# Designs tried in a protein design run: designed miniproteins, single chains, continued (5). Part 99

Each design is a single chain, and the fold is of that chain. pLDDT is the mean over its residues in the fold that is shown.

## One batch from the design tools (miniprotein)

Design m19429
Fold by ESMFold2-Fast:
Structure m19429 (fold): chain A 80 residues (1-80)
Amino acid sequence: MVAEVLDENIRTEEQLEKLRAYAEEKQKEFEELTKNNDVNDEESRKKIIDFLKEVYLEYARILEVDESVLEEIEKIAEKL
């Protein structure tokens, strides 16, 4: 059965699932932001970067996740 030895890993998997769901929502916001702001424009690029920083910090604050999980969110935000 799962969990006695794998309690820590199971908890991490649950956190990753929640983060992926929220990352999808934040990805939609990111796409809207990039549609309305040209990445070649310095001011617009700063807004995009600030948005990504806010997302990462808020996830760290709310979910108390490891830096490795935040790195996965960053990769998802870049791709999806």
Scores: mean pLDDT 63

Design m19430
Fold by ESMFold2-Fast:
Structure m19430 (fold): chain A 84 residues (1-84)
Amino acid sequence: SPVEELLREAIRRLSALATRALRAGDTATAHQAIVVAILLQEMIDEKASAEEVVEELERFLATTELSPEVRALVEETIRRLREV
């Protein structure tokens, strides 16, 4: 599905970010990127709709202070999901 493809791309980008952050010694950004990637994988496994994924990610953004790079990836994912 287009939703699954977008989430899998986001997971790949978050995994790459986590690796770069870890190499730079930024364990907080790496941890946040991994947590978001796990959340997106769970939404794929549950076959969540684009609307359900957007709602969950917006709730996450409202309740969690994210590093700028992780926040930017989450916000881009929300924008792309709204276009599906």
Scores: mean pLDDT 89

Design m19431
Fold by ESMFold2-Fast:
Structure m19431 (fold): chain A 86 residues (1-86)
Amino acid sequence: AAIGASIDPEELRKAALGLVKKLKENPDDASIATALGILYVLAELAGDEVTKEALRKAMEGIRAYEQGDEEKANELFDEAIKLLEE
């Protein structure tokens, strides 16, 4: 068994999707940001390229929000959601 072999891609995707949706409603929630980082590591270990890409966009959205660009943040969160719903 490889590292991350116990991680189910569908469960990872569902968890990521749920977190990004919560993040879109609460982009200032540091707990959600921490959870996204954990899921990113799990996606990396699982070799889940799509989930990694979606989580990168979500983290990019957090940075945009921190810079005061709420419009860009929401756009990035929406792109992350689209990737996870595909």
Scores: mean pLDDT 80

Design m19432
Fold by ESMFold2-Fast:
Structure m19432 (fold): chain A 55 residues (1-55)
Amino acid sequence: MEKKEKVKKNYEIALEDIDRQIERARAAGDTSQVERLQAAKKKLEEEYKKILEKL
């Protein structure tokens, strides 16, 4: 359980960081940066699901 909790917490921190960056890019009108960050967020979500399947 400890290892799963650590993975989840690290994922949540990374997700919050990306979300903050997306909001900043959106506020700046940087559409290309928003799209890039959204792609990175999707990749992070996919990797987290793979990790959970192996734990």
Scores: mean pLDDT 81

Design m19433
Fold by ESMFold2-Fast:
Structure m19433 (fold): chain A 80 residues (1-80)
Amino acid sequence: SEIEELRREVEELRKEFQELLKAHPNIDPVKAATLSLLIAGAELEIELAERFPQNREKYLASARRDIEAAKKLIEEIKKE
């Protein structure tokens, strides 16, 4: 299902974030905090999509936006 796919993407982002923190001791704390919030936001939106099916598409769209923003920020950090 779409929810299971998005949950897998969030889990992979969490793993990648942990690896970024280990590999980049000089990571910008503002970027690290922003990445953490984007991942947490996506997780919350997925949970809300399951709890409130009438607003499912709205919450899933928000989750996808947060996931894409997190992916872009990870790539930005890797280039530093």
Scores: mean pLDDT 88

Design m19434
Fold by ESMFold2-Fast:
Structure m19434 (fold): chain A 67 residues (1-67)
Amino acid sequence: DPRAMLSSLRPEDMVPGHEDLPEGLRRTFGVPEAPRNEEYIRSLDKDGDGKLTPRDLMPVLDGLLSE
């Protein structure tokens, strides 16, 4: 499941771009195809460092799974 996939990621395995997201996570977040997903990924990057961490994604995933 998406939560288990996110939990299995290490901090050093941060996602630098859209193509690095596992398919399950991309589908769960509704990430559009490149190049439009760069803007979407940027909206999920809370600290603006250009990388996604499991910590950045967890609140979004929790909201999606709680609906």
Scores: mean pLDDT 54

Design m19435
Fold by ESMFold2-Fast:
Structure m19435 (fold): chain A 105 residues (1-105)
Amino acid sequence: GPAQRVVQRAQQLVDELLGTTDPARIREILQELVSLIAQTTDPAVRRQLADLFLDGADALADSTTDPEILQVVLEGVMEALRVTTDPAIALRLIGRALRLIGKLL
């Protein structure tokens, strides 16, 4: 159904995210993931999308020392934080944002 298609699209985006080193493409992928989260009205599906986004962002940030990629991931995390309504996901996003800021300083 629609929920399955949205989750499948998010999984495809995360797979592409982890397979690219282009900061511009990483930004586009993260923006599309945040858009999917923002447009999803089912709280359970929204949480699943946020978990996929956070896991992808975590894996990418932990796999690179490139400051341009780290900055793009930080921008995506901050935008996800802006659109999330789940306090548990918000705390995870804040923690990742602080860790990314520390890596960039």
Scores: mean pLDDT 85

Design m19436
Fold by ESMFold2-Fast:
Structure m19436 (fold): chain A 87 residues (1-87)
Amino acid sequence: SEVEKAKEKGKALLDKLLAEKASAEELFIYLMTFVKEVADNFSPEDAKEVLEFLIKEVEKILPKLDEESQKAAKEAIEYAKKVIEKL
């Protein structure tokens, strides 16, 4: 399904950002862009499912990030939660 493809893209994005040791700013910008694209291109129900999956995946990787990237990731999680509330 398109929902499962979006979940895989989100996880692949996180895996890439970790492997490339992306900066806190890059991590934030790429995650924010993904959240916006999901909200814009999916129904509210499907967008919520994809974004809730992304939030859980980001939370799982938090211990692997440095302090600045952890802060950026937490800010991206809060943004995703606000987007879900407005769906």
Scores: mean pLDDT 86

Design m19437
Fold by ESMFold2-Fast:
Structure m19437 (fold): chain A 110 residues (1-110)
Amino acid sequence: SLLEEALKKLDELKQKIEEGDYRGAIRQLIEAGSTLLKLPLTKEQILKAIAAILRAIGAEEDLRWNPDMSEKEALRRIRDSLEVLKEAAKSFPELSKKIDEIIELVEKKL
């Protein structure tokens, strides 16, 4: 199912953060947001999913031009995108819970 696909992308995001692969994490964050857009969302949730994806794309572009970006700055960018993505996922309790777990992991590394 699309819900299982979105959960899998969030699990891959979590694993990349645990490994310290922040470039890989940002890529999985974009993938998770894109998969979420295929789910039945309200207009408000669609706009939040797009906003989260654009924040993640901006972080990927900044890392490409500034490879010396600190781990803490990369983690803050991931957190900010995840906070918006959680709003997009609010009608899916299992996705919202997984996003919260990843936000907590990011906060512990900051």
Scores: mean pLDDT 87

Design m19438
Fold by ESMFold2-Fast:
Structure m19438 (fold): chain A 68 residues (1-68)
Amino acid sequence: VGLRGPEIEEGQRALARLGFLDAERHPVSDVLDEAVAAAIRAFQALFGLPDDGVLDAATRARLRELLA
């Protein structure tokens, strides 16, 4: 069972805007699946965060900072 929520949808939009998710191949949704988790890990690794694939407060803050 995948995690769901508006935070995951917001995270997917942010990752797509930064190029970590291809919206044509993986349309934005509110479900945390393996493709979304892999995109989160890639983002975390690039920015020096622990690559656990979790949309924690630090990961979300970094995404918002880059888009604001």
Scores: mean pLDDT 74

Design m19439
Fold by ESMFold2-Fast:
Structure m19439 (fold): chain A 90 residues (1-90)
Amino acid sequence: SMEDLERAYEEGKKAGEELKDDPQGAIDYIRSIPIDRPADEIAAFVLGLGKALGLDLPVSSLDELTSIEQRRALDTAVLEGLQARAKAKA
């Protein structure tokens, strides 16, 4: 439901705020999300996390996560952005 997506988004924002100085920890957190969690909720979480971290994202709101293509673009952008930050800190 939209309420579940909004909750996942808020969880993502909170995680991003807590991990703002730990990009590798943020990558590890994303990779630890249970495979059985709904894909739409995972995308909402990733959007929230990416926004809290100030990453350049291909989507701006939950309303844009209606397609598999948009969700994949978001996942790619967040993981690539975090990986770049992790390498810069190493």
Scores: mean pLDDT 81

Design m19440
Fold by ESMFold2-Fast:
Parts: C-alpha cells; sequence; structure tokens
Structure m19440 (fold): chain A 74 residues (1-74)
C-alpha cells in the first residue's frame, strides 16, 4: 500500500541522530494524517512502531505511549 511505501521510505532515511529521526517521523505522521483515514493511519503507525523497535527501541516506546495517551484523553 502507499502507506507502507511511505513507512519504508521513512525508515530508510532515518538519521542516526535521534533529533533528526524524530523530526522525520513526525513529518511522516503529518503526511499520513493528510492522506489516509484515521483507521488507516492507526494501522500505519502500528507498523512504523514495530519496525522502529529494532533500531530505536526508546523512540518506539515513546511513540506507543504517546498514541495510547491521546486515545484515553479524547
Amino acid sequence: SEADELIEETLKNLSPDTTEAVKLIFETLQKLHKTFSEEEVEEAIERLIERLSKHFPELAKGLRNFFEREKKEK
């Protein structure tokens, strides 16, 4: 799918610098939200977190916690 392609492109372009990696991830999330439905974005985010857990485990945990918190506060 196009969402999976965007995730793969993001992962290939991730900087070893954490700040730049976070920036690219949030830009990818913005693109997903503009183009896809909330359900499709949620699925894409789950895939992104799964893929990140191998190379950026702390960042993957942070993203999962962030999205779980957002769901509870709405």
Scores: mean pLDDT 74

Design m19441
Fold by ESMFold2-Fast:
Structure m19441 (fold): chain A 72 residues (1-72)
Amino acid sequence: MSVEEALLKIVLGTVLAALGREALRRATTAEEVARAIGLVLDGIGLVIEGALELVKQGVISEEEAKELVKAT
């Protein structure tokens, strides 16, 4: 993927994880909890994909990628 695609995945993943956490806080049913967790996991997955691509292309270090994922 391109650097631009990797950066977009990190941004979208961060937003999805944040939305998922807010949805989880507001969840009152098992179905709502499951959907909220799904959003958080999807968001984290996008950040991991983007961060790994940036490391592969030499844009960021492995240490920076680890901190980015930890912050998500």
Scores: mean pLDDT 86

Design m19442
Fold by ESMFold2-Fast:
Structure m19442 (fold): chain A 66 residues (1-66)
Amino acid sequence: MDRDVWEALVIIAGITGAVNAVRIAMEKAVELGLPRDEVERLVRDGAEFAKKYLGTEKGAEEVIKA
């Protein structure tokens, strides 16, 4: 998978709010050369989208801060 695909997967993981899925997606994106800061931003963007449109607010921020 290229960088763009992993960026999309990180955002999707953030949207789902599943801590384990977010952690795995972040680890894999960083391994594939995405900067940690950028990956964290994508996770936050996904979580913010889920909060706004789905009423979900858990998962992504907890993984980032752990």
Scores: mean pLDDT 63

Design m19443
Fold by ESMFold2-Fast:
Structure m19443 (fold): chain A 92 residues (1-92)
Amino acid sequence: SIEEKAEKLAKEYADRANELARQGRPVEASRVLVEGIEKLMKEFGLSFGKAQILVDKHVSPETRRALAAHPQAALPYLKLLFEKLINGELKV
């Protein structure tokens, strides 16, 4: 199904981010998560919120802690959020 394909894509990007976070690369992990969210929106027509929830489902607790502990890791997410807000893509 389309839902299964979207879930698989979300998991692939989250798994890559989890590995980068494990290697001590939280900023790169954040960029990969943002890339996954954007790809889900573009390829499957998901809203920002739905794409974020789908990716976050597969992000490890360790990765979340690493991102929270590294201020620069917030920048890719903030940039995406601001871009989607300006383009009217945050509220559907």
Scores: mean pLDDT 83

Design m19444
Fold by ESMFold2-Fast:
Structure m19444 (fold): chain A 78 residues (1-78)
Amino acid sequence: MEEALELGKKGYSEEVVQKLGKLLKSKDPEVRAAAVRALGMLGYNETVYIAVGTFLKDKSPLVREAAKEALEKMRKEK
């Protein structure tokens, strides 16, 4: 990945990650699962991939499934 693309994604990802980060802290597992799927739809990024991986340990099976699906999509695009 090019540094300029990483910086551009970082600026965009900071806004998106802040908004999604609020959703990821929701008490509602459906909201957290949707946020994890949204991160997966942003495409492959190593930082996002690692962050999504942490949700494989989420208390909700719905969120864990969303994390697995997001990681699968990211691996397929790699």
Scores: mean pLDDT 68

Design m19445
Fold by ESMFold2-Fast:
Structure m19445 (fold): chain A 90 residues (1-90)
Amino acid sequence: VESLLERFREEVKKFLIEKGVPEDVAEQAARIVTGIALQNATSPKPMSLEETKELIRKALASRGIELDDETLEELAKLTLRGAKELREAL
């Protein structure tokens, strides 16, 4: 489970860096998004794409991180995929 979390975190970080996000900001955002993926994986019901996207937006905004809607959509899709993999491993 820890290895899956680390792999997902690195995947999110690389995705954000490729989108032009500075490395330190990408690292912080990746940690937050990984937490949301784990929360989704351990929830009795999986979160929707809309719920996941909104949670990511609010969590990142609370840290002063603003991403465009397209990047948030892609990030939410990555998060749902990661959550599914984590849920299957738990």
Scores: mean pLDDT 82

Design m19446
Fold by ESMFold2-Fast:
Structure m19446 (fold): chain A 79 residues (1-79)
Amino acid sequence: NVQEGFDKIIQANELIRQGQLLEKQGKYQEAVAKYQQAIALYDDAGALFRASNQDQTVAMVDTLKAIVQAKLAATQAKI
């Protein structure tokens, strides 16, 4: 359902915040783990929005996921 999808986005955003804090502390492996968890939640949210025919919301989630994937790759390069 749509509410469950948004709840997953909120959880993903909190994981990204935690990952960013870990990066500032030089804890790159831990930050990577947080970003990977956030990406998985965005995938779950995207699936829920697709099932609900929320095309614009799916596009937004795909964009957010791409941003986090780029951040993940940049953080992995520091390990």
Scores: mean pLDDT 89

Design m19447
Fold by ESMFold2-Fast:
Structure m19447 (fold): chain A 74 residues (1-74)
Amino acid sequence: SMEEMRRILEEAGRRILELIANNAPVEEIAAVAREALDRVTDLLIRDFGVPQEVAEEGRAIANEQIDEWVAEQK
């Protein structure tokens, strides 16, 4: 549902902002982003009828972008 999607994104955003405010390692911030990405991917397949192959490809691309961002911060 859109309500569940909004909740996932709000929770992840709040957690990421908290980690940034506390000067947490970039790996911890990336872990929260990846967890949110997994939850969103599952929701897209389950509730929005996105084909599993398409959703998993999108998740893989997003994870590569997160990996690149982490490398740039080190």
Scores: mean pLDDT 85

Design m19448
Fold by ESMFold2-Fast:
Structure m19448 (fold): chain A 76 residues (1-76)
Amino acid sequence: MDEELRERAREIAEMIANGASPEEVAEKMATVPGLSPETALRIARVLKRLYDSGRVSPEGVEKALYQLFKDSVTEA
């Protein structure tokens, strides 16, 4: 599970870096247990905005997503 969450965080961070829409990012995030589609979309919009404004690196996005996914799975 942990390695799967890590890989998914990396995939999503790469999608954001490659200009994926918030909707595309949210769809991939919603495959993580405990994340609703609504929550995934809100988070996707925030992370994409932070990345596009240069406030977070791709590595920073990946780490933030991994932590979020771990917390989400624990709550589920």
Scores: mean pLDDT 79

Design m19449
Fold by ESMFold2-Fast:
Structure m19449 (fold): chain A 88 residues (1-88)
Amino acid sequence: SSAARGRRLAELVEEVIAELRPRAEEAVARGEDPVEVMRALLEEAARLFRERGEDRLAETIELYVRGAEGDAAAREEAERLGRELAAE
């Protein structure tokens, strides 16, 4: 069951990366700030993961983004959720 879940998550991550990679490359090629591009892509990735039923992964990404913007409580919660997801 753990291996099957890992395979489904890997497939979902590959799908999300495949959708977002061209947008990232195009935005950077246009001279957009790489930090702002990364932030926007992480927010879009969280939306896509939530649409696919991976709510905990989406929440972890959203908290990570808030933590990077100075929300210490969000950073701590993102690190906690990330560790829990990695342990599954």
Scores: mean pLDDT 79

Design m19450
Fold by ESMFold2-Fast:
Structure m19450 (fold): chain A 68 residues (1-68)
Amino acid sequence: SEPPIDLEQYKETLLAGLKKLGAPEEYIKKVEEAKSFEELMKIEIEAYKELLGISEEQVKEYEELLKK
């Protein structure tokens, strides 16, 4: 049988984390379009590096930009 953890499960976990951090739509799209664990890991590192260095106010600014 295929392992219980697969590419789709990784995507779901990463998307949940990014959405909680208010990630820009660009990162959400990249995760959805990713076809390998290597791509997802690179997106995760880049997104969290960007988002973890950002204050709550800056996260809200990104959310506001996405509405425009």
Scores: mean pLDDT 69

Design m19451
Fold by ESMFold2-Fast:
Formats: sequence, C-alpha cells, structure tokens
Structure m19451 (fold): chain A 81 residues (1-81)
Amino acid sequence: SMEELIEKIEELIKKKTETDLLAAASEIQHWVKSNDVPEEVREQLRELIREAVGALNAGDLEKAAEYVRKAVELLREFLES
C-alpha cells in the first residue's frame, strides 16, 4: 500500500546513508511503475527522484534526503486527494 511505502521511505531517510537513500528512491520508482498514478503526479515524482539520484552521485546526502522527503510529501498529498 502507499501507506506502507511512505513508512518504509521515512525509515530509510532517517538512516541518511547513500545506500538507504538510493533504496528509498528505487522504492518510489518501482511503486510508480506498478500503480496507476496520474501523469502530472508521475512527472513530479520522476523529477524529484532524478534530482535525488543526481545529489547522491554528487555526494550530497542532505540534498538527496530533501528531494526524497519532497517525494513523500507529494505522495501524502495524492493520498489526501
């Protein structure tokens, strides 16, 4: 479920390692590909994950965590809609 996804991602963000943040980004990407998500939400999630991966490649873990957190906020907004 999306609630389980959000909980898992928040646990991964708390650990603040490159491996855990990359796992969080991967979980969001897999969920989006496996579920019927409106195109506008898909595009926003794709951009946030692209930015997170870019930050990880640059060694900026704080910036990567910020983008993953923004993706979680977008998922919560989608649940409330």
Scores: mean pLDDT 81

Design m19452
Fold by ESMFold2-Fast:
Structure m19452 (fold): chain A 65 residues (1-65)
Amino acid sequence: SKDAEMTAVGEEAIAQMKAISDDMFEKISKAKTIEERHQILEEGNKKLAELKEETARRLKAIRAA
């Protein structure tokens, strides 16, 4: 069903968001300067925004099918 497909997409997105967050945390913990931390946060936030956009696109496609 479409509901099951949408749930699966949502669960996949949550797992990917956690992976991105964990990667950001690891990189921040190794960063030596505030500038490095800011760059890591900007890159991570960009990845999260891209994931949210892709997830929304996938959900819209499922609803339209």
Scores: mean pLDDT 87

Design m19453
Fold by ESMFold2-Fast:
Structure m19453 (fold): chain A 95 residues (1-95)
Amino acid sequence: MVEKALELLSSKMVSENSLEQFKEDLEILEKAGHTFEIEEVGDKLRITFLSMPDNSLQGEVLTLTPEEARVLFGGEASGVLVKRGEEVKSYPKET
């Protein structure tokens, strides 16, 4: 399962697929105990992979628009940290 999510990320297929597919892949990685860091950079969000099964994507960065990030992380993502300058928040965020 996790290997399949990594394959999609590595082949850049997740960037060609719908946001729903990308969200599912990240959810699989989180449920497998892997963590990401999300940082706001200008008008976009930057995702850094801190723990990946094969280390090939460790330290890799994906840049998302606010709308894309809302679709991906507006739910109950765990193990995800969001940075905004010096502010750090974990997901799921509190209301």
Scores: mean pLDDT 47

Design m19454
Fold by ESMFold2-Fast:
Formats: structure tokens, sequence, C-alpha cells
Structure m19454 (fold): chain A 81 residues (1-81)
């Protein structure tokens, strides 16, 4: 079922984000791309736009690893709501 798969994927992402010291900038961008895919599949336009904005900021180098991880966790929380 799509919703159970998405729930498991979000749980896996949340677990990765708990161990931020083991995450690179490339890992965070891959997580953001995965969240964009999930938000798109859920037709959640608000979160899609937020993830696109976050990806652009990450690509532009405007965010520290810690800041990017916090923003990604916030997006996970929104998708779980």
Amino acid sequence: HMLERIKKELEQIREKLKNIENLSREDLKEIAKKLLEIASELNNRQVVNEVIGLLLRMIGGDLSIEEAARELERIVDKLES
C-alpha cells in the first residue's frame, strides 16, 4: 500500500537525520530529493514548493549541514501530519 510505503520511507529518513554527524551535504540533498518525490506523490503542493525552495538554498550553499537537517526534519513532520 502506498501510504504504508511512504510511512516507512519517512521513518528511514527521520532515522538518518538523527545521526547528523554521519551525513554529508550530498546525503542531505538526496534526502531532500526523496522528500520532493514523496510530497509530489501525495499531491501536497505546499510541501513540494517548500522542498524545491530548500533544494535551491542547499545547491546555492546558503545552508550549513545542521540547518539543512533541521529544515528536512521539519518537512518530514509536515508529511507525517
Scores: mean pLDDT 84

Design m19455
Fold by ESMFold2-Fast:
Structure m19455 (fold): chain A 80 residues (1-80)
Amino acid sequence: DLTEQEREALKRILRSTIREIVEAKKAGDEQKYEELKKEALRIATSGVSRDEAVQLLEELKSQATPEEKEILDELINEVR
């Protein structure tokens, strides 16, 4: 189980990565977009259970833009 401090730190890292994914998509950089999505999935699942990863990604959606929510939904589906 993640501590509250570890959970908040992980959410901050994920928010930053999601913003970079959105920017790569806007720039039309398909290669960077795919690389960053794989990295976000790796970060979200590293050292945590699948259920914890889904919960963290769902929590990020509450303060996300529509573009960020689309990326978060894709990541949630890939985690399962």
Scores: mean pLDDT 82

Design m19456
Fold by ESMFold2-Fast:
Structure m19456 (fold): chain A 120 residues (1-120)
Amino acid sequence: TESLKKVKEILEEILELLKETKEQIEKAKTSEEILKILKEFTEEVEKKVEEMLKISKDPEIKEGVEEILKRIKEMLKRVEEMVKNKEPAEKVKEEALKDLEVIILQVESLIKEIEQKIKE
């Protein structure tokens, strides 16, 4: 129960970081700024995922947090390719914001699953 509460707290931190990252991307003016924001975001989430995996050995939590990190890394790869191909900043921003919205929903879903397990 205490391990699940700690994992939930870290996921809530990731959710806040996702919201802050979304706001930073919305304000970004260049593709290079968007890429930098997403790289820094990805590094912070990797640290938080490693922390959660040390706290909980629950296979469902492991699968959920690893899937979230995988989607974040896939988003970063897409943005890196778009920047390399010199696509317009507006298009890079649109794709990044769409990916972030999907990831937000996935993190919120995992938080709800953990809340249900804590109540049991």
Scores: mean pLDDT 88

Design m19457
Fold by ESMFold2-Fast:
Structure m19457 (fold): chain A 87 residues (1-87)
Amino acid sequence: EDELVKKASELGRQLNQLLEEAKELLANNGSEEKIKEVLKKAQETLEELKKVVEKLSGATKLAGEHELKIMEKELEELKEELKKKYG
């Protein structure tokens, strides 16, 4: 479990960095293709994080599931912003 907690923390950090990059690109009129690539990487990182969180137990799993819901909503909001701006 300790190894899984560390893995979840690392993936969560990577996902937050990708979400921040996408947000900055959207705010600064970045290229549609670059934003799509960053969001694709964020989606892939989110899916890996989900797999790790499913293997956790007790309070750490509950905390991980809560953070996943927040990150999923943020990712979907960024996808909708991309559609409004370019689609």
Scores: mean pLDDT 85

Design m19458
Fold by ESMFold2-Fast:
Structure m19458 (fold): chain A 90 residues (1-90)
Amino acid sequence: DPERAEELLRRSEELRKELLDILKEIGPIRNEEDIKEAALKLAKREGASEEFIKELENMSPVEQGRYVRDYLMRIADEAVRAYEEARRLA
């Protein structure tokens, strides 16, 4: 299905651009404060509740770092899956 393959390739490209924009927005992580700021910025981007944002702010740097990693990996995995499915349909 060429139309479905092309749709999935566009979706993969959109997700890759989103990931690059997010990485640019959070910037380099140099210390625990950078991890905290990155985590809070990503939670706000997702429209998280004020209660969750406060909970996240009170998490350990390790937990905040895990949140950032899981967020980025979710988008990357979705982009890869869309690309792989498109290649199977081509």
Scores: mean pLDDT 84

Design m19459
Fold by ESMFold2-Fast:
Structure m19459 (fold): chain A 87 residues (1-87)
Amino acid sequence: SSAQQASDFAAKIAEINRLVKRRRELEAKLADPTLSQEEKEKLKREIQEIAKRIAELYQELSDRMSPESFFAKLFSEFAKAYEEKAK
């Protein structure tokens, strides 16, 4: 149903928002110049993993829409941007 589709869409957007918030918190921690090399490496890996997951979620949202849709193209672009951030 359209209500179930809207609910699933909202849930994915909520997950993306939680991951974006978590990524920002980790980036803020990474700005601390007193961190050890090991701590910096662990934070960078977590930031990369979160970026990859955000990319996957945006691509899933894009794939569920008509490819000619403005939002499908927009979410596909966001997915590519976060894939780049995951490198």
Scores: mean pLDDT 86

Design m19460
Fold by ESMFold2-Fast:
Structure m19460 (fold): chain A 100 residues (1-100)
Amino acid sequence: SMLEELTESLKEFIKEVIKYLEEKANDPSLSEEEREFYKKAAEELKEILKKLEEGELSPIEAVEKAIEILKKLKPIDPEYAEIKYDQLKVLLEALKKLEA
């Protein structure tokens, strides 16, 4: 179904963001505080992904929670956060249209 396709796209998107955040968490050119922030953001997204995969979060709820993490990321990594926020907003709109 279209919902299943969008849900799989969301899972793939979250996995790619987690990978980016984990790479930044291990970047020796960043401050200890910045690395710790990226590490925590990656851990929060892993929890969202797990709950989405286990059916504890709907796709819409998972997108909304991921958006809140990106809002917290914006002061540290504004360009990346804005690009990923815009992509999630498009996905959120598509998911909401399927539930209408």
Scores: mean pLDDT 89

Design m19461
Fold by ESMFold2-Fast:
Structure m19461 (fold): chain A 91 residues (1-91)
Amino acid sequence: GTEKLFEAMKKGKEIAEIEDPEEREKEKEKIKKELNEGEFDVAEFTAEARREAEEARRRAEELAKSRDREARRRALAAEIVARLLEAIAEV
């Protein structure tokens, strides 16, 4: 399987949603640790990705009032990844 690649892709989208560069770097380190130390359940990952995408969408809607196009793009990317992973997990 390519579960680690899918997880890295989803986590990458989540990192892209982080506006604070310092927090973004911290999350990147956490993902490296997870990829090196563990195995991931794609179905569990998909459920988390869907929740993260919904949260990112709500965040982007609030930030749209400040005209932050980048936040909207990050939310859309997270939602797309969540949808793709959900479809894969369902087959």
Scores: mean pLDDT 61

Design m19462
Fold by ESMFold2-Fast:
Structure m19462 (fold): chain A 85 residues (1-85)
Amino acid sequence: SEADALIAELREVKKELEEMKERLKALGDSRTNVTQIRLLEGMIKQIDLTIAQIEADPDNENTLRVGKSLVRNAKGVIEGVKKLE
């Protein structure tokens, strides 16, 4: 289903954000790293909440739209952080 495909995409970007967060933690204590880690943590929490909402109501077009937007935003953040590594 569309919901199942979107949940799979959300889980994939969440995994990439978590791996990126751990790499940034390993690099040290710069203000830039702390700011990026907080951004990644915020997006991970939003992904978890959005997955839960989709699982509760997989036919909700508004929730599916929010999930699709979150995938796009997460991919943008991942690419932005990769350029700083």
Scores: mean pLDDT 84

Design m19463
Fold by ESMFold2-Fast:
Structure m19463 (fold): chain A 66 residues (1-66)
Amino acid sequence: SFESITWQSMLDALRKYLETGEKTRKAELAIMAVKMLLRRQGKDTNLSDEELANLAIEYVEELLKK
């Protein structure tokens, strides 16, 4: 589906960021979204962009499994 293609594109962008340090707009938005989600849930947001990117990857992988 188009959704699966979009989520896969986000995974690719996040993994590229972790491998190369290149923060594309897509990777930046995913990191910001995860940080906002953590704040809303009352969880610790004092995480590095790398840690937030890893969490974003986990969330997208969960969405792709459903």
Scores: mean pLDDT 77

